Designed miniproteins, single chains, continued (2). Designs and how they scored, part 7

Each design is a single chain, and the fold is of that chain. pLDDT is the mean over its residues in the fold that is shown.

## One batch from the design tools (miniprotein)

Design m4207
Fold by ESMFold2-Fast:
Formats: structure tokens, C-alpha cells, sequence
Structure m4207 (fold): chain A 73 residues (1-73)
């Protein structure tokens, strides 16, 4: 239901805030931000194609603008 989606959105925001506060890996933050964008799109009734694109772009933007890029080791 809409109420369940709104609760999930609030919980995701709290998780993102905690990840940022503890200095978690940018990959973890990007993943959670993508999940948040998808949930937001579902709540607003965006087409699935738009949700998928916005989720992808959100993750890529966070990774691209981070100084903590993945290292192959």
C-alpha cells in the first residue's frame, strides 16, 4: 500500500543518513540512494522506464562525483 511505501521510504532515508555519518563505502551509499529513487518514483507513479533510468543515473552520479572511486586490488 501507499502507507507501506511511505514507511519504507522513511526507513531508507534513515539508513542513508547512518551510512553517511559513519563514512560508509560510496558503493553502499550509491546503492541505497538508488533504492530510494526507485521507491520515490513508485510513490509518485512514474513509469517504470523512468524509474529505472533515474535509479541508474543517481547511482552513477554519486560514484562519478566521489573521491572514493572503486580500486581494483
Amino acid sequence: SREELEREREELLKQIEELVKKGADVDEIAKKMGEYMRLQGELEGWPESVIERMEELTREAILANSKYKPSLV
Scores: mean pLDDT 76

Design m4208
Fold by ESMFold2-Fast:
Structure m4208 (fold): chain A 65 residues (1-65)
Amino acid sequence: SEERRLAATISAIRILAVAAGFEVEEVDGKLVIRNREVSPEALAEMERMEELAKETGEVELVREP
């Protein structure tokens, strides 16, 4: 189902973010992922996660300088 797919996608994004060294926080039931001065490889992973996050309403990615 779509609900199951979205839940799995959110879980996958969380796992990827933690593995890549991102900061992960839950605010009002929404997952917020922050990137602070990580490697170019981690930035590429963030771009991939941004594409996945577009399909959800419960994940926000924040690019910090």
Scores: mean pLDDT 71

Design m4209
Fold by ESMFold2-Fast:
Structure m4209 (fold): chain A 70 residues (1-70)
Amino acid sequence: GHMEELRERTRRLAIELARGLAEKILAANGGKGTITIEETETEVIATVKTPEGTFVVRVDLDLLLEALLS
């Protein structure tokens, strides 16, 4: 249905946002490391592992959906 299509588009956008921010974090921390994207029922999580440490980006799907409808 229409809401299911909107939720799927929101999930795809959340992945793009999480990846984009993760790539900027990696670049700001020397550009060496790994980015892992995990999807849950409520969030998209990007984990950036670098020699300086681990950074985590979380995108809440319901909050992003609400922002897109505003």
Scores: mean pLDDT 86

Design m4210
Fold by ESMFold2-Fast:
Structure m4210 (fold): chain A 59 residues (1-59)
Amino acid sequence: KEEVQKKLDLLSKIASPEDVKKAQKEADEYLKKGDIEGAREAIGSVQAEATEETIRVAL
């Protein structure tokens, strides 16, 4: 539970506010179902997408 919140805090430093809101919403849905692993994976997926976009748009 605390690990999920820590990942969201780290994501907020590298992703847009919209991406952070998306990650938080998806993680919250998984947490409501008791799927902590799903919540962590959802945050990681958004983080990876944010990193990829930074590389692709660096022109």
Scores: mean pLDDT 70

Design m4211
Fold by ESMFold2-Fast:
Structure m4211 (fold): chain A 72 residues (1-72)
Amino acid sequence: EREVFDLLKFMLDKESISLDTDLFAEGLTEENIQIFVGHAFGIEISPEVAKKLRTAKELTEFILEQLKKKAE
């Protein structure tokens, strides 16, 4: 969880980020989300899924869910 937040801060060039941060309003695209999650966590995301991940909370929860599925 903390690692996801730290990476989001790095990607958005921010010292702090809230759960309510709109990733698209901050300049991230669906392609940026796919690349970021793929390279950082080894998770494949379709463009249709990526466009649903608008907030830092939604992206963080999605990544944690996918990591749990991989651990099984």
Scores: mean pLDDT 72

Design m4212
Fold by ESMFold2-Fast:
Structure m4212 (fold): chain A 91 residues (1-91)
Amino acid sequence: MEEKKKNLLEALEIALEVGKLTEEQYEALKKFIEEADEEELEELAMVMYSSALGYIERGENVEAAKKVRELSLKALSEEARERLEEALAAA
């Protein structure tokens, strides 16, 4: 649990540094992560992962997006990762 929160907080800091989040959005999401349960953390991780993939595919902030993708994956369960891969293959 704490490891998942740490990984998502690091991903948010990277997004803030590259201008993908405002300071206000960062503070709101940081508070959300601190109070979130496992399901809420996995939902946020899926959103961040999908967003990072979009940036990589478009060639925007690729290095930062790759780091966000890795941190988001570490916050997902193995089952959630499989579901995400299946959903992306269907899209």
Scores: mean pLDDT 78

Design m4213
Fold by ESMFold2-Fast:
Structure m4213 (fold): chain A 94 residues (1-94)
Amino acid sequence: SGNELAAKVIESLRRGEQPLIPDSLDERERELVRLGAEASSLAEIARRHGKEEVAKRAEELVEKIIELAREGKTSEEVIEELRKELEEIRKELG
């Protein structure tokens, strides 16, 4: 299903892989993949800058996005909450 496919794509991105993103994913599933990729990248940036607590929060956000994708929890409200959490992490990184 699209839910499981979105979750697997995010898991692959977290491992540093470059998976093909299926065109069968809907707009909200694709947005979760994008947010998951961004959270994973922010975790790596935080680790490179020695900001271990920020890296931990970014990694926890990746796990949350994977679970939300797998469960099909793709409402606009959920996506907006994830965007706000990512913005907070980004601000702490400068």
Scores: mean pLDDT 83

Design m4214
Fold by ESMFold2-Fast:
Structure m4214 (fold): chain A 94 residues (1-94)
Amino acid sequence: MVQEVLEKLEAKIKEYEEKGDHLSAISLIPPVVVLKRLIKEGAKTIEEALELARERGPYDLVMVSIALYEAGALDEEALNEAGEEAARIVQEMA
């Protein structure tokens, strides 16, 4: 569930802050902001969040994929595939 992903990611940010790793904590903030917005727009499942992100554009797709990966809900291969999809969308819009 995307709410559980959000909770895991917020906990991970807090863990980085407690370790003094402020750069890693800050790097997760844009993924969290995008995921929160998609949840507010009605995304309940991981698949719904990814579909909404695709509709919003390549930035949202990358940010949501990073959020899912960092929460352990997406593997590295799927994260790389999302990056390639986002790059293709940008090239087709140019």
Scores: mean pLDDT 83

Design m4215
Fold by ESMFold2-Fast:
Structure m4215 (fold): chain A 86 residues (1-86)
Amino acid sequence: KKEIEEAKEEGRRLVHDLLLERREEIAAASEEERERLVEEIVEEVVEHLREKYSEELTEAAKPEVETTARLYANIIVLDAEMAARR
């Protein structure tokens, strides 16, 4: 399933790019606000994948997008905390 792997890779890349773009917003957000931002990013990525790929491929990639978004968001928060230490 080469197309599923491509959809997953594109999803991970888009999540990473969008999270980095909103890095400071995510780092400054409360836990509730952060969850909303992550959910919005996941939805944007899933919609983008839906435009390029079939529904089936998009559904298969969705869990990977969600997992990647949560992991990267946590890394951004930790990185911001480390930077704040100086």
Scores: mean pLDDT 80

Design m4216
Fold by ESMFold2-Fast:
Structure m4216 (fold): chain A 83 residues (1-83)
Amino acid sequence: SKEEIAKKLQELSDKYRDTLPEVAEELRKAAELVKNDKDPAEIFSEISKAINLARLAGHEEVYKELQKIKDEFEKLYGSPLEE
């Protein structure tokens, strides 16, 4: 559900706030966008930024966790507006 995804995004933001603050900030933004039922493209953009930042920082475990959340988000929202 949207609530579950928003909660997971917020929990990961809180978890990585001190370790990966840039990743945490993008996840926090994504969680707020989900809670406010904003444009799915904006939400995907913030999640994708977090994933890319984790990948560039070399945090494979974080990268995999974020990819899983992105997949859950894509399943929930589908891609009716984007290919």
Scores: mean pLDDT 78

Design m4217
Fold by ESMFold2-Fast:
Structure m4217 (fold): chain A 110 residues (1-110)
Amino acid sequence: MTKEEVLERLKKILELLSQKTGKDYTKFLPDFEKVLENAIPESIIDTTPVLHFLMAFTGALLPELKFSLSRPELSRVVDELAKAAGITSGEELAKLTLKEFLDRVEKNLS
């Protein structure tokens, strides 16, 4: 995958998730774009552990908050994506690449 392909996949996922939940998750697309531009080299994008991607997503907005104080909004996005992927434990999440995670989310939302 290219970074552009990941962004297009995330855009569709967030649109479907927003429709299913009645909440606007598409507003977080720029935050995912920032992670892809600044934290993930394209050469490893397919094999990047999804946990590292999601931690980078939460961490990209954490400079506004000192220490590990979680923003409830970011936690909700991560939780809804994990639920859409059919994941109920952090151990399962830790075993997936970004590509495998996106494939699971898309399958379950379609």
Scores: mean pLDDT 73

Design m4218
Fold by ESMFold2-Fast:
Structure m4218 (fold): chain A 87 residues (1-87)
Amino acid sequence: MKEFQELEKEIKEKVKKIAEEIKKNLTKEEVIERAQEIVELSPEVIEAALNSEEAFEKLVEQVAIQELYKEMSEEEKKKYIEILEKY
């Protein structure tokens, strides 16, 4: 249904905006520290994030998703719950 695609697009746009703010305000090391608070990172993943733009962007996205979830109201969380559970 179009509604699900619209909600998924809204989440992706919000995550992208937060990710852009994270990249402007935090160093790579600070992003890794934030990601470690959310998920257990192996040394290999940390090394990849420091040396690969693609791996770093994936960590920024995970941090952005967590920050979005913290900023959301209970009503917004209910609206996006199915999409957020897939991340």
Scores: mean pLDDT 74

Design m4219
Fold by ESMFold2-Fast:
Structure m4219 (fold): chain A 80 residues (1-80)
Amino acid sequence: SLQDSLDALVAEYKATGDPLIIDLLASELSSPSVQARLDAARALGRLADPRAIPALEAALKTETDPQVQAAIRAALAAIR
């Protein structure tokens, strides 16, 4: 499932520190699925890596779902 895939990416980042994984998680912020965007924002917030800031700020400008907007703002607050 997508959630299993996102959880696997989070685990891989914790094991390797590979910045490409941040980019892969950030790509899900543009998913047509509200749930996928929500899960991606939460995952990026948990990792609290400043490399995610530009993608989170860009996503917040186009996001229309209030729960996803709140998750993106929470992620940015956790990083900053």
Scores: mean pLDDT 83

Design m4220
Fold by ESMFold2-Fast:
Structure m4220 (fold): chain A 80 residues (1-80)
Amino acid sequence: SLLEKIRENAEKILADEKAPADVKALAEAILELIDKGKLEENIDTLLEGIDELLKREDISPEVKKKLEEIKKALEELKKQ
């Protein structure tokens, strides 16, 4: 499911030693929103935040790939 894909990629970011603290904070926030059933209410804010993180040069390609997977799944959820 799209929710499982978002959860799995957020968990991978939290496990990634190269992920900056603010990227991990976003991943934790996403997981909390999923648990509270509030993810859909926050999709636009999350997409804006992810797009800003993807522009940063200090974030590894591996972490960016996980952020891009979350972005794609959030965009698909928004279309429902």
Scores: mean pLDDT 86

Design m4221
Fold by ESMFold2-Fast:
Structure m4221 (fold): chain A 94 residues (1-94)
Amino acid sequence: SANKEALKAEIDAIVEETVARLREAGVAEEELARARTLLGIFAQEVKDAKSLEEAKEAAENFKKWLEENERDPVVREILIEAVERILEAYEKYF
């Protein structure tokens, strides 16, 4: 559907912008690659979500994972902001 395609495009744009922000913040390339992979997995979960409830659950699970596992506070903050923006994009289209 047009809404689903628009959502996917907006999520992909948020992922790319987030990676650029991490690079500008001085995050090392290895850590940047890891963050891109993790954010990409989360982005795909939201793209595949069948309801706002599923998208919110994926967001809550990933934020909890970041709080427990991401030790770099700059990386954690930027990724949490990306999670919030991706969830807002889902809410905008569904």
Scores: mean pLDDT 88

Design m4222
Fold by ESMFold2-Fast:
Structure m4222 (fold): chain A 72 residues (1-72)
Amino acid sequence: SLEALQQRAQETLQRLQALAERGKALADQIKANAQNPQVKAALQAEFQRLGQELQALAQEYQRLLEEIAALE
């Protein structure tokens, strides 16, 4: 239903916002650990994985918006 798709889109947007906040926190931690190469490398690896998750979730959000538009 349209209502169920709108609910899923809202939930997906909230997840995207949470990942964006996590990404900002990781970027700040990478800067704070610039003098510790081992810690920096681990944080950069996590940042890369989070970027992949964010991209996949953004594609899901776009798909939901397209499905909603098709029902209007």
Scores: mean pLDDT 86

Design m4223
Fold by ESMFold2-Fast:
Structure m4223 (fold): chain A 119 residues (1-119)
Amino acid sequence: SEEKRKLVLEGTEELIERLLEYAKEQSEPIAELIRLVAEAARYYIQAQTDSENRAEYLAKAERLGREAVRKEEELRKADEETQKELEEMLKKIEELIEEIAEKVKEKAKKLEEEKKKKE
């Protein structure tokens, strides 16, 4: 299951890169929230690959996650335009997560099929 773990990590790295690219196209309040989410995800990946420093990376990911939640709550109380941008951002992030998850699932299925053909 090391190959499947590697695919999930690669998919998460692709998601982070796509989130940061999407952030460049957004207004600063929304862009900041996306960057916080991406940075939290980056520390979460480091926690998965660095067992010695896992607790420290998880703590950093949790702190950034809490900051992102706080920022989302502030934006939810902002003007109607900012609230609409927040809703559009959340929908876009969900679509990106689903797209990356499906790619990882398809790659995992191809690896299993190739492995069965060699056995």
Scores: mean pLDDT 82

Design m4224
Fold by ESMFold2-Fast:
Structure m4224 (fold): chain A 86 residues (1-86)
Amino acid sequence: MKFSKEQLIKAGRIILENENKSTSDRIAEIAKELGISKSQASVLYGLVSMSLDQVLLDDVSRGRRPSTDERIERAADRVVQLQDDI
């Protein structure tokens, strides 16, 4: 299933705002906010979470830290590009 850039941005925001909650709770919030199943939200969580970590790692390796909004936007763009290979 392809996720829209808007869904990816919302998921990224939920992940970062709820970093103190369990993975299951963050997946449940994504499912609720986007109106999708928990299984779909779990896939989306994995894709967005990994992309958020990669964006942070790329910038930290250069001695820079991205803003929360910048990190979310760049992670969403990466996932959109990965989905285009289908």
Scores: mean pLDDT 79

Design m4225
Fold by ESMFold2-Fast:
Structure m4225 (fold): chain A 75 residues (1-75)
Amino acid sequence: GPVSEELAEEYREKGEEYAKKGEYEKALEFYIKSAEIYVQLNKNEKALEVYKKAGKILKEAGLDDSRLLRGATLV
């Protein structure tokens, strides 16, 4: 479907909800989806903010995601 800032914020909120529950893999998934939409909208500042939230989840869960690293290098 069409990308929108509203959809990006919905995904960010879902990421925060799952992070609060300790469901870090789902939280990461939704943060990445949010950040990818912001990149598509050329909202690099907002994309960076969401990538930082995803980075915090990676540290807390001990996870590594090469998709996140690739996305961050585009900003």
Scores: mean pLDDT 76

Design m4226
Fold by ESMFold2-Fast:
Structure m4226 (fold): chain A 73 residues (1-73)
Amino acid sequence: DITDLLEEFNATDNLDEKLEIAYEIAKKNPDIAIKVLEDLLNETSDPKNKVIIKNTILFFKNLFGYGYPSEEI
């Protein structure tokens, strides 16, 4: 359930765990995953972590077709 995954995402402080959970969300609903990663990016101060998060957002957009299911087709 996406709700459970969102709770797990918000409950962990570990970036690697957050990205793994975001990937699971993205497999179910990529627009939600991209939104939570954009929120995480805005809250992140570490430049290294910002790069990782930005790359993950781009990965999800490319992998799952722009983030919204079938909207642009």
Scores: mean pLDDT 78

Design m4227
Fold by ESMFold2-Fast:
Structure m4227 (fold): chain A 95 residues (1-95)
Amino acid sequence: DKKRIEEILEAARILVEAMKKLRLSPEEVEEARKALEILKNASIEELEEALRNTDDEELKTMLEYIIAKKNNDLAAEIEQLMKLNGLEEPVEPVK
C-alpha cells in the first residue's frame, strides 16, 4: 500500500526531526508520539518496503535503527530515550 509506505516515511521523518531538538513544543511532542506509534505498529516487512522507497540517508538510518531494535526487542529503548527528552509525561502516581 503506497499510502502506508508514505505514512511510515513521514513518521520516520518526524521522529528524526524531534530527536535533533533540545526542546519540543506540546504539538511537536504529540507529533513525535504519533510517529513513534506508527513505527512501533509497522511490521518489519513494511519498514523494509519504506526503506526501499526512500533515498534520504537520515530516514534510511532511522528505519534501519527501528528494524534492528524490533529484531532485538528493544523498541522500548527508543520510548525511554523520548521520555528522557521530555517527549512523554509520566502518569502521576495516585496518592
Scores: mean pLDDT 71

Design m4228
Fold by ESMFold2-Fast:
Structure m4228 (fold): chain A 55 residues (1-55)
Amino acid sequence: HMEKLKKQYESLVNELKKILKDPEKRLAFLDFVKERHTPEEQKIIDELKKKFEAE
């Protein structure tokens, strides 16, 4: 479950990079998505956000 969700989310983020070139807008969208997920799923989203912030 977690691995599948992580892969699907990474795919979604890659598509968002094509549409939203502004890193701030991407992070805001990820925050919005995070609010709609369980605490377990939110941890995965936080890890992905940290990766994109570090780039």
Scores: mean pLDDT 70

Design m4229
Fold by ESMFold2-Fast:
Structure m4229 (fold): chain A 79 residues (1-79)
Amino acid sequence: TAEQEKALQEKLNSAEEFKLQGNEAFKAGNYDEAIDAYDQAAKILEQAAEEFPEYKEEINKKLEVVSANYLAAAVMSVT
């Protein structure tokens, strides 16, 4: 429904904001801050997938992107 789509979009917007915070931290070389931001984005997406199972495939695609960014930041944090 439109109401469910709006609620989902608000969660996706929140996850996107954390992803963008992670991207800015990554660009600045602040890899630990990037890891924290990506972790927060991933948690929001995981909760959204549980709350909106009909959109789980779409949400999981976003989670794959955030998880890849997390891994990149983790690799950079030890180099």
Scores: mean pLDDT 86

Design m4230
Fold by ESMFold2-Fast:
Structure m4230 (fold): chain A 120 residues (1-120)
Amino acid sequence: SNEEIIEFLERLVEGLETLLEKAEKDPNVHPSVVQVLRALVEAARETLEYLKKNPNASLEEIVKRFVEKLRERVAQLPLDPETRALVDEFIERLQKAKTLEEIAEVLSDFILKLYELSKK
């Protein structure tokens, strides 16, 4: 049911907000990483609001909405080429994910790679 997707998105927003707060306070985290985390939080929040208005939306429609909002946010950011390439790879992997478990794996991998880039 969409209750599991709502819970997943609510936990995702909370987790990303916590990561963003920590990243903003850490001078060793690259500004592009902070900007991408902020875009993820905003895209996840907008997707959650879409799901509240469209409670019968499929997982495919929810992923499509998230990707659309993330692309809109990221297009306006002055990201370095390596960070932009990582975001583009992340979006492509998300569009191929068919289950919440696959989405969680793609998100986890992306966050780990994003933090590796923060060391530059």
Scores: mean pLDDT 85

Design m4231
Fold by ESMFold2-Fast:
Structure m4231 (fold): chain A 81 residues (1-81)
Amino acid sequence: SAMDKAFEEFMKKVEEVALRAIHDHVERGVPVEEALARAREEIERIFEEHLKKNPEMDGEKLREEAERVLESLERTLREEA
């Protein structure tokens, strides 16, 4: 459905932000706290833009899924140190 595609598109963008944060830390030497802060800020922008384009989506569910990705990202960044 269109809703399923919108959700997949959101998750793809959020996951791309997380991968970029890992790359920035590992390849560019960006500190963990800075990489994590940048990822949170970018994901919040993606969240707001996505809800604006898809106002019928469950914003609470999207936020919950984004927080799970950020939680996983924080663990990965701290374990890579």
Scores: mean pLDDT 85

Design m4232
Fold by ESMFold2-Fast:
Structure m4232 (fold): chain A 101 residues (1-101)
Amino acid sequence: SMQKEIEELRKKARELNKESEEKRNQGNFKEARDLSSKSMKLLMKAKALELESRGDLDTSRRLRESLKKSEELEKQGDYSKSASVATGELLRVIGDELDKA
């Protein structure tokens, strides 16, 4: 089910974020950043699936496009812009949902 897939993605994201914090506390900032990036991408995928389950295909498509752009920027070594694109779009979607509630 989509709900189970969403829950599994969010659980994995929390595990990666915890591991990222542990690596940061150890002074391994590169590995911490990479784990944090992976966590954010899983949260974006979970949000896209949640939107799809509600029939909001247009917003889901835009999130998936932003995720792809973030991944392309990361492959080019532009970690700052990659993080900005991912975080900005996810926060905008969440903000729009709060305004509609």
Scores: mean pLDDT 85

Design m4233
Fold by ESMFold2-Fast:
Structure m4233 (fold): chain A 76 residues (1-76)
Amino acid sequence: MSAALLNAIVAGDEQAVAKEVQKILRANTYATEEQIEKETTLFMVVYQELKDKLSPEELKKVLVAYLKGRIEDLNR
């Protein structure tokens, strides 16, 4: 997982989070650009729902696990 994504999550920089997620998905999956856009949108929904409910440390852990699961699924 990239340090840039973790730093963006901690900073609450939503634009940086979205850009880093899209970059990670593009680099680590065989997904189409349409699928990457959809997965990035879903990631941001999860991020928005959890950002005010979890500590920064818990938020990073949950979002990293979510993204890893999506990468595995998209490469099946």
Scores: mean pLDDT 84

Design m4234
Fold by ESMFold2-Fast:
Structure m4234 (fold): chain A 115 residues (1-115)
Amino acid sequence: NQSSIVSFFTTELGIPEDEAALLAEILLEPDTFSLEEKRNLVKRLLRDYPAFKSFIEYIGNLVGEKDTVEIALRLINREKGAVQNAAVTELKAYVKYEGGDPVKVNALISALTGE
């Protein structure tokens, strides 16, 4: 559900509605966007939104990767592997232990995994 994903980005990561909507569109249909468009969005989000940057850096630390642009690109491209697995595990832990909204978080997990 695109609206639940947008709501997660706005309420949990502090991303403005317009940027959050674009990020949600890319997550739902990653193949409709060029690599340059996705990379440019990722660079802006990492620069401008501290909660987004902190989330990506945390995932990077778990998988031993320091390139935050690469981590974020793997996530938005729905790339299977250690990065996606670490992000899904953290999002599930956020719901279970930190009171994260299961409707918003489960919508994001489904978008990240393509399920």
Scores: mean pLDDT 88

Design m4235
Fold by ESMFold2-Fast:
Structure m4235 (fold): chain A 90 residues (1-90)
Amino acid sequence: MDETTPIVPPPELRALIRSKGLPDVVTLGEIGLAVVQYIIDNNLLDYEKDGNIVDFSGTPLARLLGKDRATLDEVLKKVQEILEKEGVPV
């Protein structure tokens, strides 16, 4: 699956995507940007460990990823893995 493939994301990601003004059918790239924007808008990015750690405890992302904290790169990688496994191509 490439980053331009149109996908219907799982319900937890769909709620986040809608909150950023995106349609129900999105690309991997659009979802990645929406996740980054969500992190920025909610001030979840923590620079304490010189590794751009994201603390998303208590958010839908924590439930989806099974983690409360990860690097930004790990969050984006896990979101991509979930979309490739559970996203429905249009």
Scores: mean pLDDT 72

Design m4236
Fold by ESMFold2-Fast:
Structure m4236 (fold): chain A 86 residues (1-86)
Amino acid sequence: LEKKLAEIILKTTKEVAEAVRKGDREKAKKILEEAGKEIASLIEDEEEKQGALNAFKAVIEGIDKLSNEEVVKLLEKEAEEAEKYL
């Protein structure tokens, strides 16, 4: 499970970072929404599922409030965390 979650996070992080670098914040948000739903579907524990959904909501909200550079840095940190589970 953790490896599959890490693979989804890494793929999502790269796609979102690319969209943000191109200035397409709406596409970045859509990618995050879809990834959040996919990850939530793989988690059985309700508390852990809600934690994952809340984390994705925070990143989506951050895209509107943060600069493109700040969003990319946040995504790079998430990718580094996910790589530990591959």
Scores: mean pLDDT 75

Design m4237
Fold by ESMFold2-Fast:
Parts: C-alpha cells; sequence; structure tokens
Structure m4237 (fold): chain A 93 residues (1-93)
C-alpha cells in the first residue's frame, strides 16, 4: 500500500541516520536522536495527517543537524535529506 511504502522509506532514513551516529559529535547525536524519535512516531501512527506532521517536524530537526555538522557530514546529511524528500514526493503524487 502507499502508506506501507512511506513507512518503509521512513525506516530506511532512520537506519541510515543510526549508521551515521558514530561519526557525529554528542551535540549532533542529540539532534539525530530527535529525528529518529519523530520517524519512529510516524512509523507507529495510523493517521495520515499525523504522519505528514511528524515527517515535516523530522525534516526541520534534520535541517538543524545539518547546520551543526562539519562540511563533509553536512554534505552527506543534505544528500540523504534530498533523496528521501524526493522519494516521499513520488509516493504522495
Amino acid sequence: SKMEKIKEILKKLRDELRALMPELTPEQQAVAERVIKLLDEAIKSTDPEEIKELIARAFVELGELMRLAPPDIQARLGALHREFEAELLKIES
């Protein structure tokens, strides 16, 4: 289903962020943990509007993580953000 595909994308983003954790500072890890929590809440939700709100909030927090990151990590996070935003848009279309 469309919703199952969205949740699979969110799980993939969550797992990619978890894999990046060892390369992050404690301050960046705290922000990344907030992103992961929002993604987990979206994955567990059955309300499409709640899922959309949680995704939007997760991307705001991901933007904060990128601002705190050095250029190399910022580039990787930015690429990840753009990839998953594009994939979500394909499914919502």
Scores: mean pLDDT 82

Design m4238
Fold by ESMFold2-Fast:
Structure m4238 (fold): chain A 83 residues (1-83)
Amino acid sequence: LSPELVRDVDEGLLLIYEGVVNIMTRGASEEAQQAGRETVEHFREYVRAKLEGDKKKQEEHRQKMLEAQQRLDKLLEEQKKKE
């Protein structure tokens, strides 16, 4: 596979993920929206590190993405319980 094709696929996945996070945080608290933004930002950095072949940065941003996603999940769960 060409690096260009791999990049295009990863960019497509990032856009889909960003769209899903935006839908999930629609009408949510500012904290949940902020956590969603952090999740997308770390996923973008993960994709960048993957394209650069930097395994250390890839794992670092993967971990930070999971932490931000976990925080987002908790905030969304709390909002659902308040309804």
Scores: mean pLDDT 75

Design m4239
Fold by ESMFold2-Fast:
Structure m4239 (fold): chain A 77 residues (1-77)
Amino acid sequence: MDEEMFEAMLEYLKEKGFLSDKEVEELRSIPDPREAIRELITIAALRTLNFEGYKKLLELVEKGSSIEEVLELLEKL
């Protein structure tokens, strides 16, 4: 579940060009999927400067929202 959410978010941001191949490898090397998701959101927030949007995204992940709900918000950011 956390692993599936991480991979879905990672693929989306990679396709958008917000993540380099090196950043993808570094994120995948993080043993805890929750920590990996937090790092991924931090990178996206810093790259887009949309801190409010990515804060809401993190809140959805932390409350246990579905992958579909998380991706729907991510697409709007």
Scores: mean pLDDT 81

Design m4240
Fold by ESMFold2-Fast:
Structure m4240 (fold): chain A 60 residues (1-60)
Amino acid sequence: VEVTVEEVDGKYVVTVKAGELEISLVFEGVSKEEAEAAGKEMGKRLAGLAEQAKAVKASL
């Protein structure tokens, strides 16, 4: 899982990439550390969903 944090106009833009899945989250009123931690948690959830999808495909 890849997490990139960028500060834009007083907000933190967190880009999370897990395999071929990519999402961007915008945080306002939080610290950079909090935004990065939230991005990492979302990355873990995306990775879990990707593994679940593979398991379902293998069951077909």
Scores: mean pLDDT 76

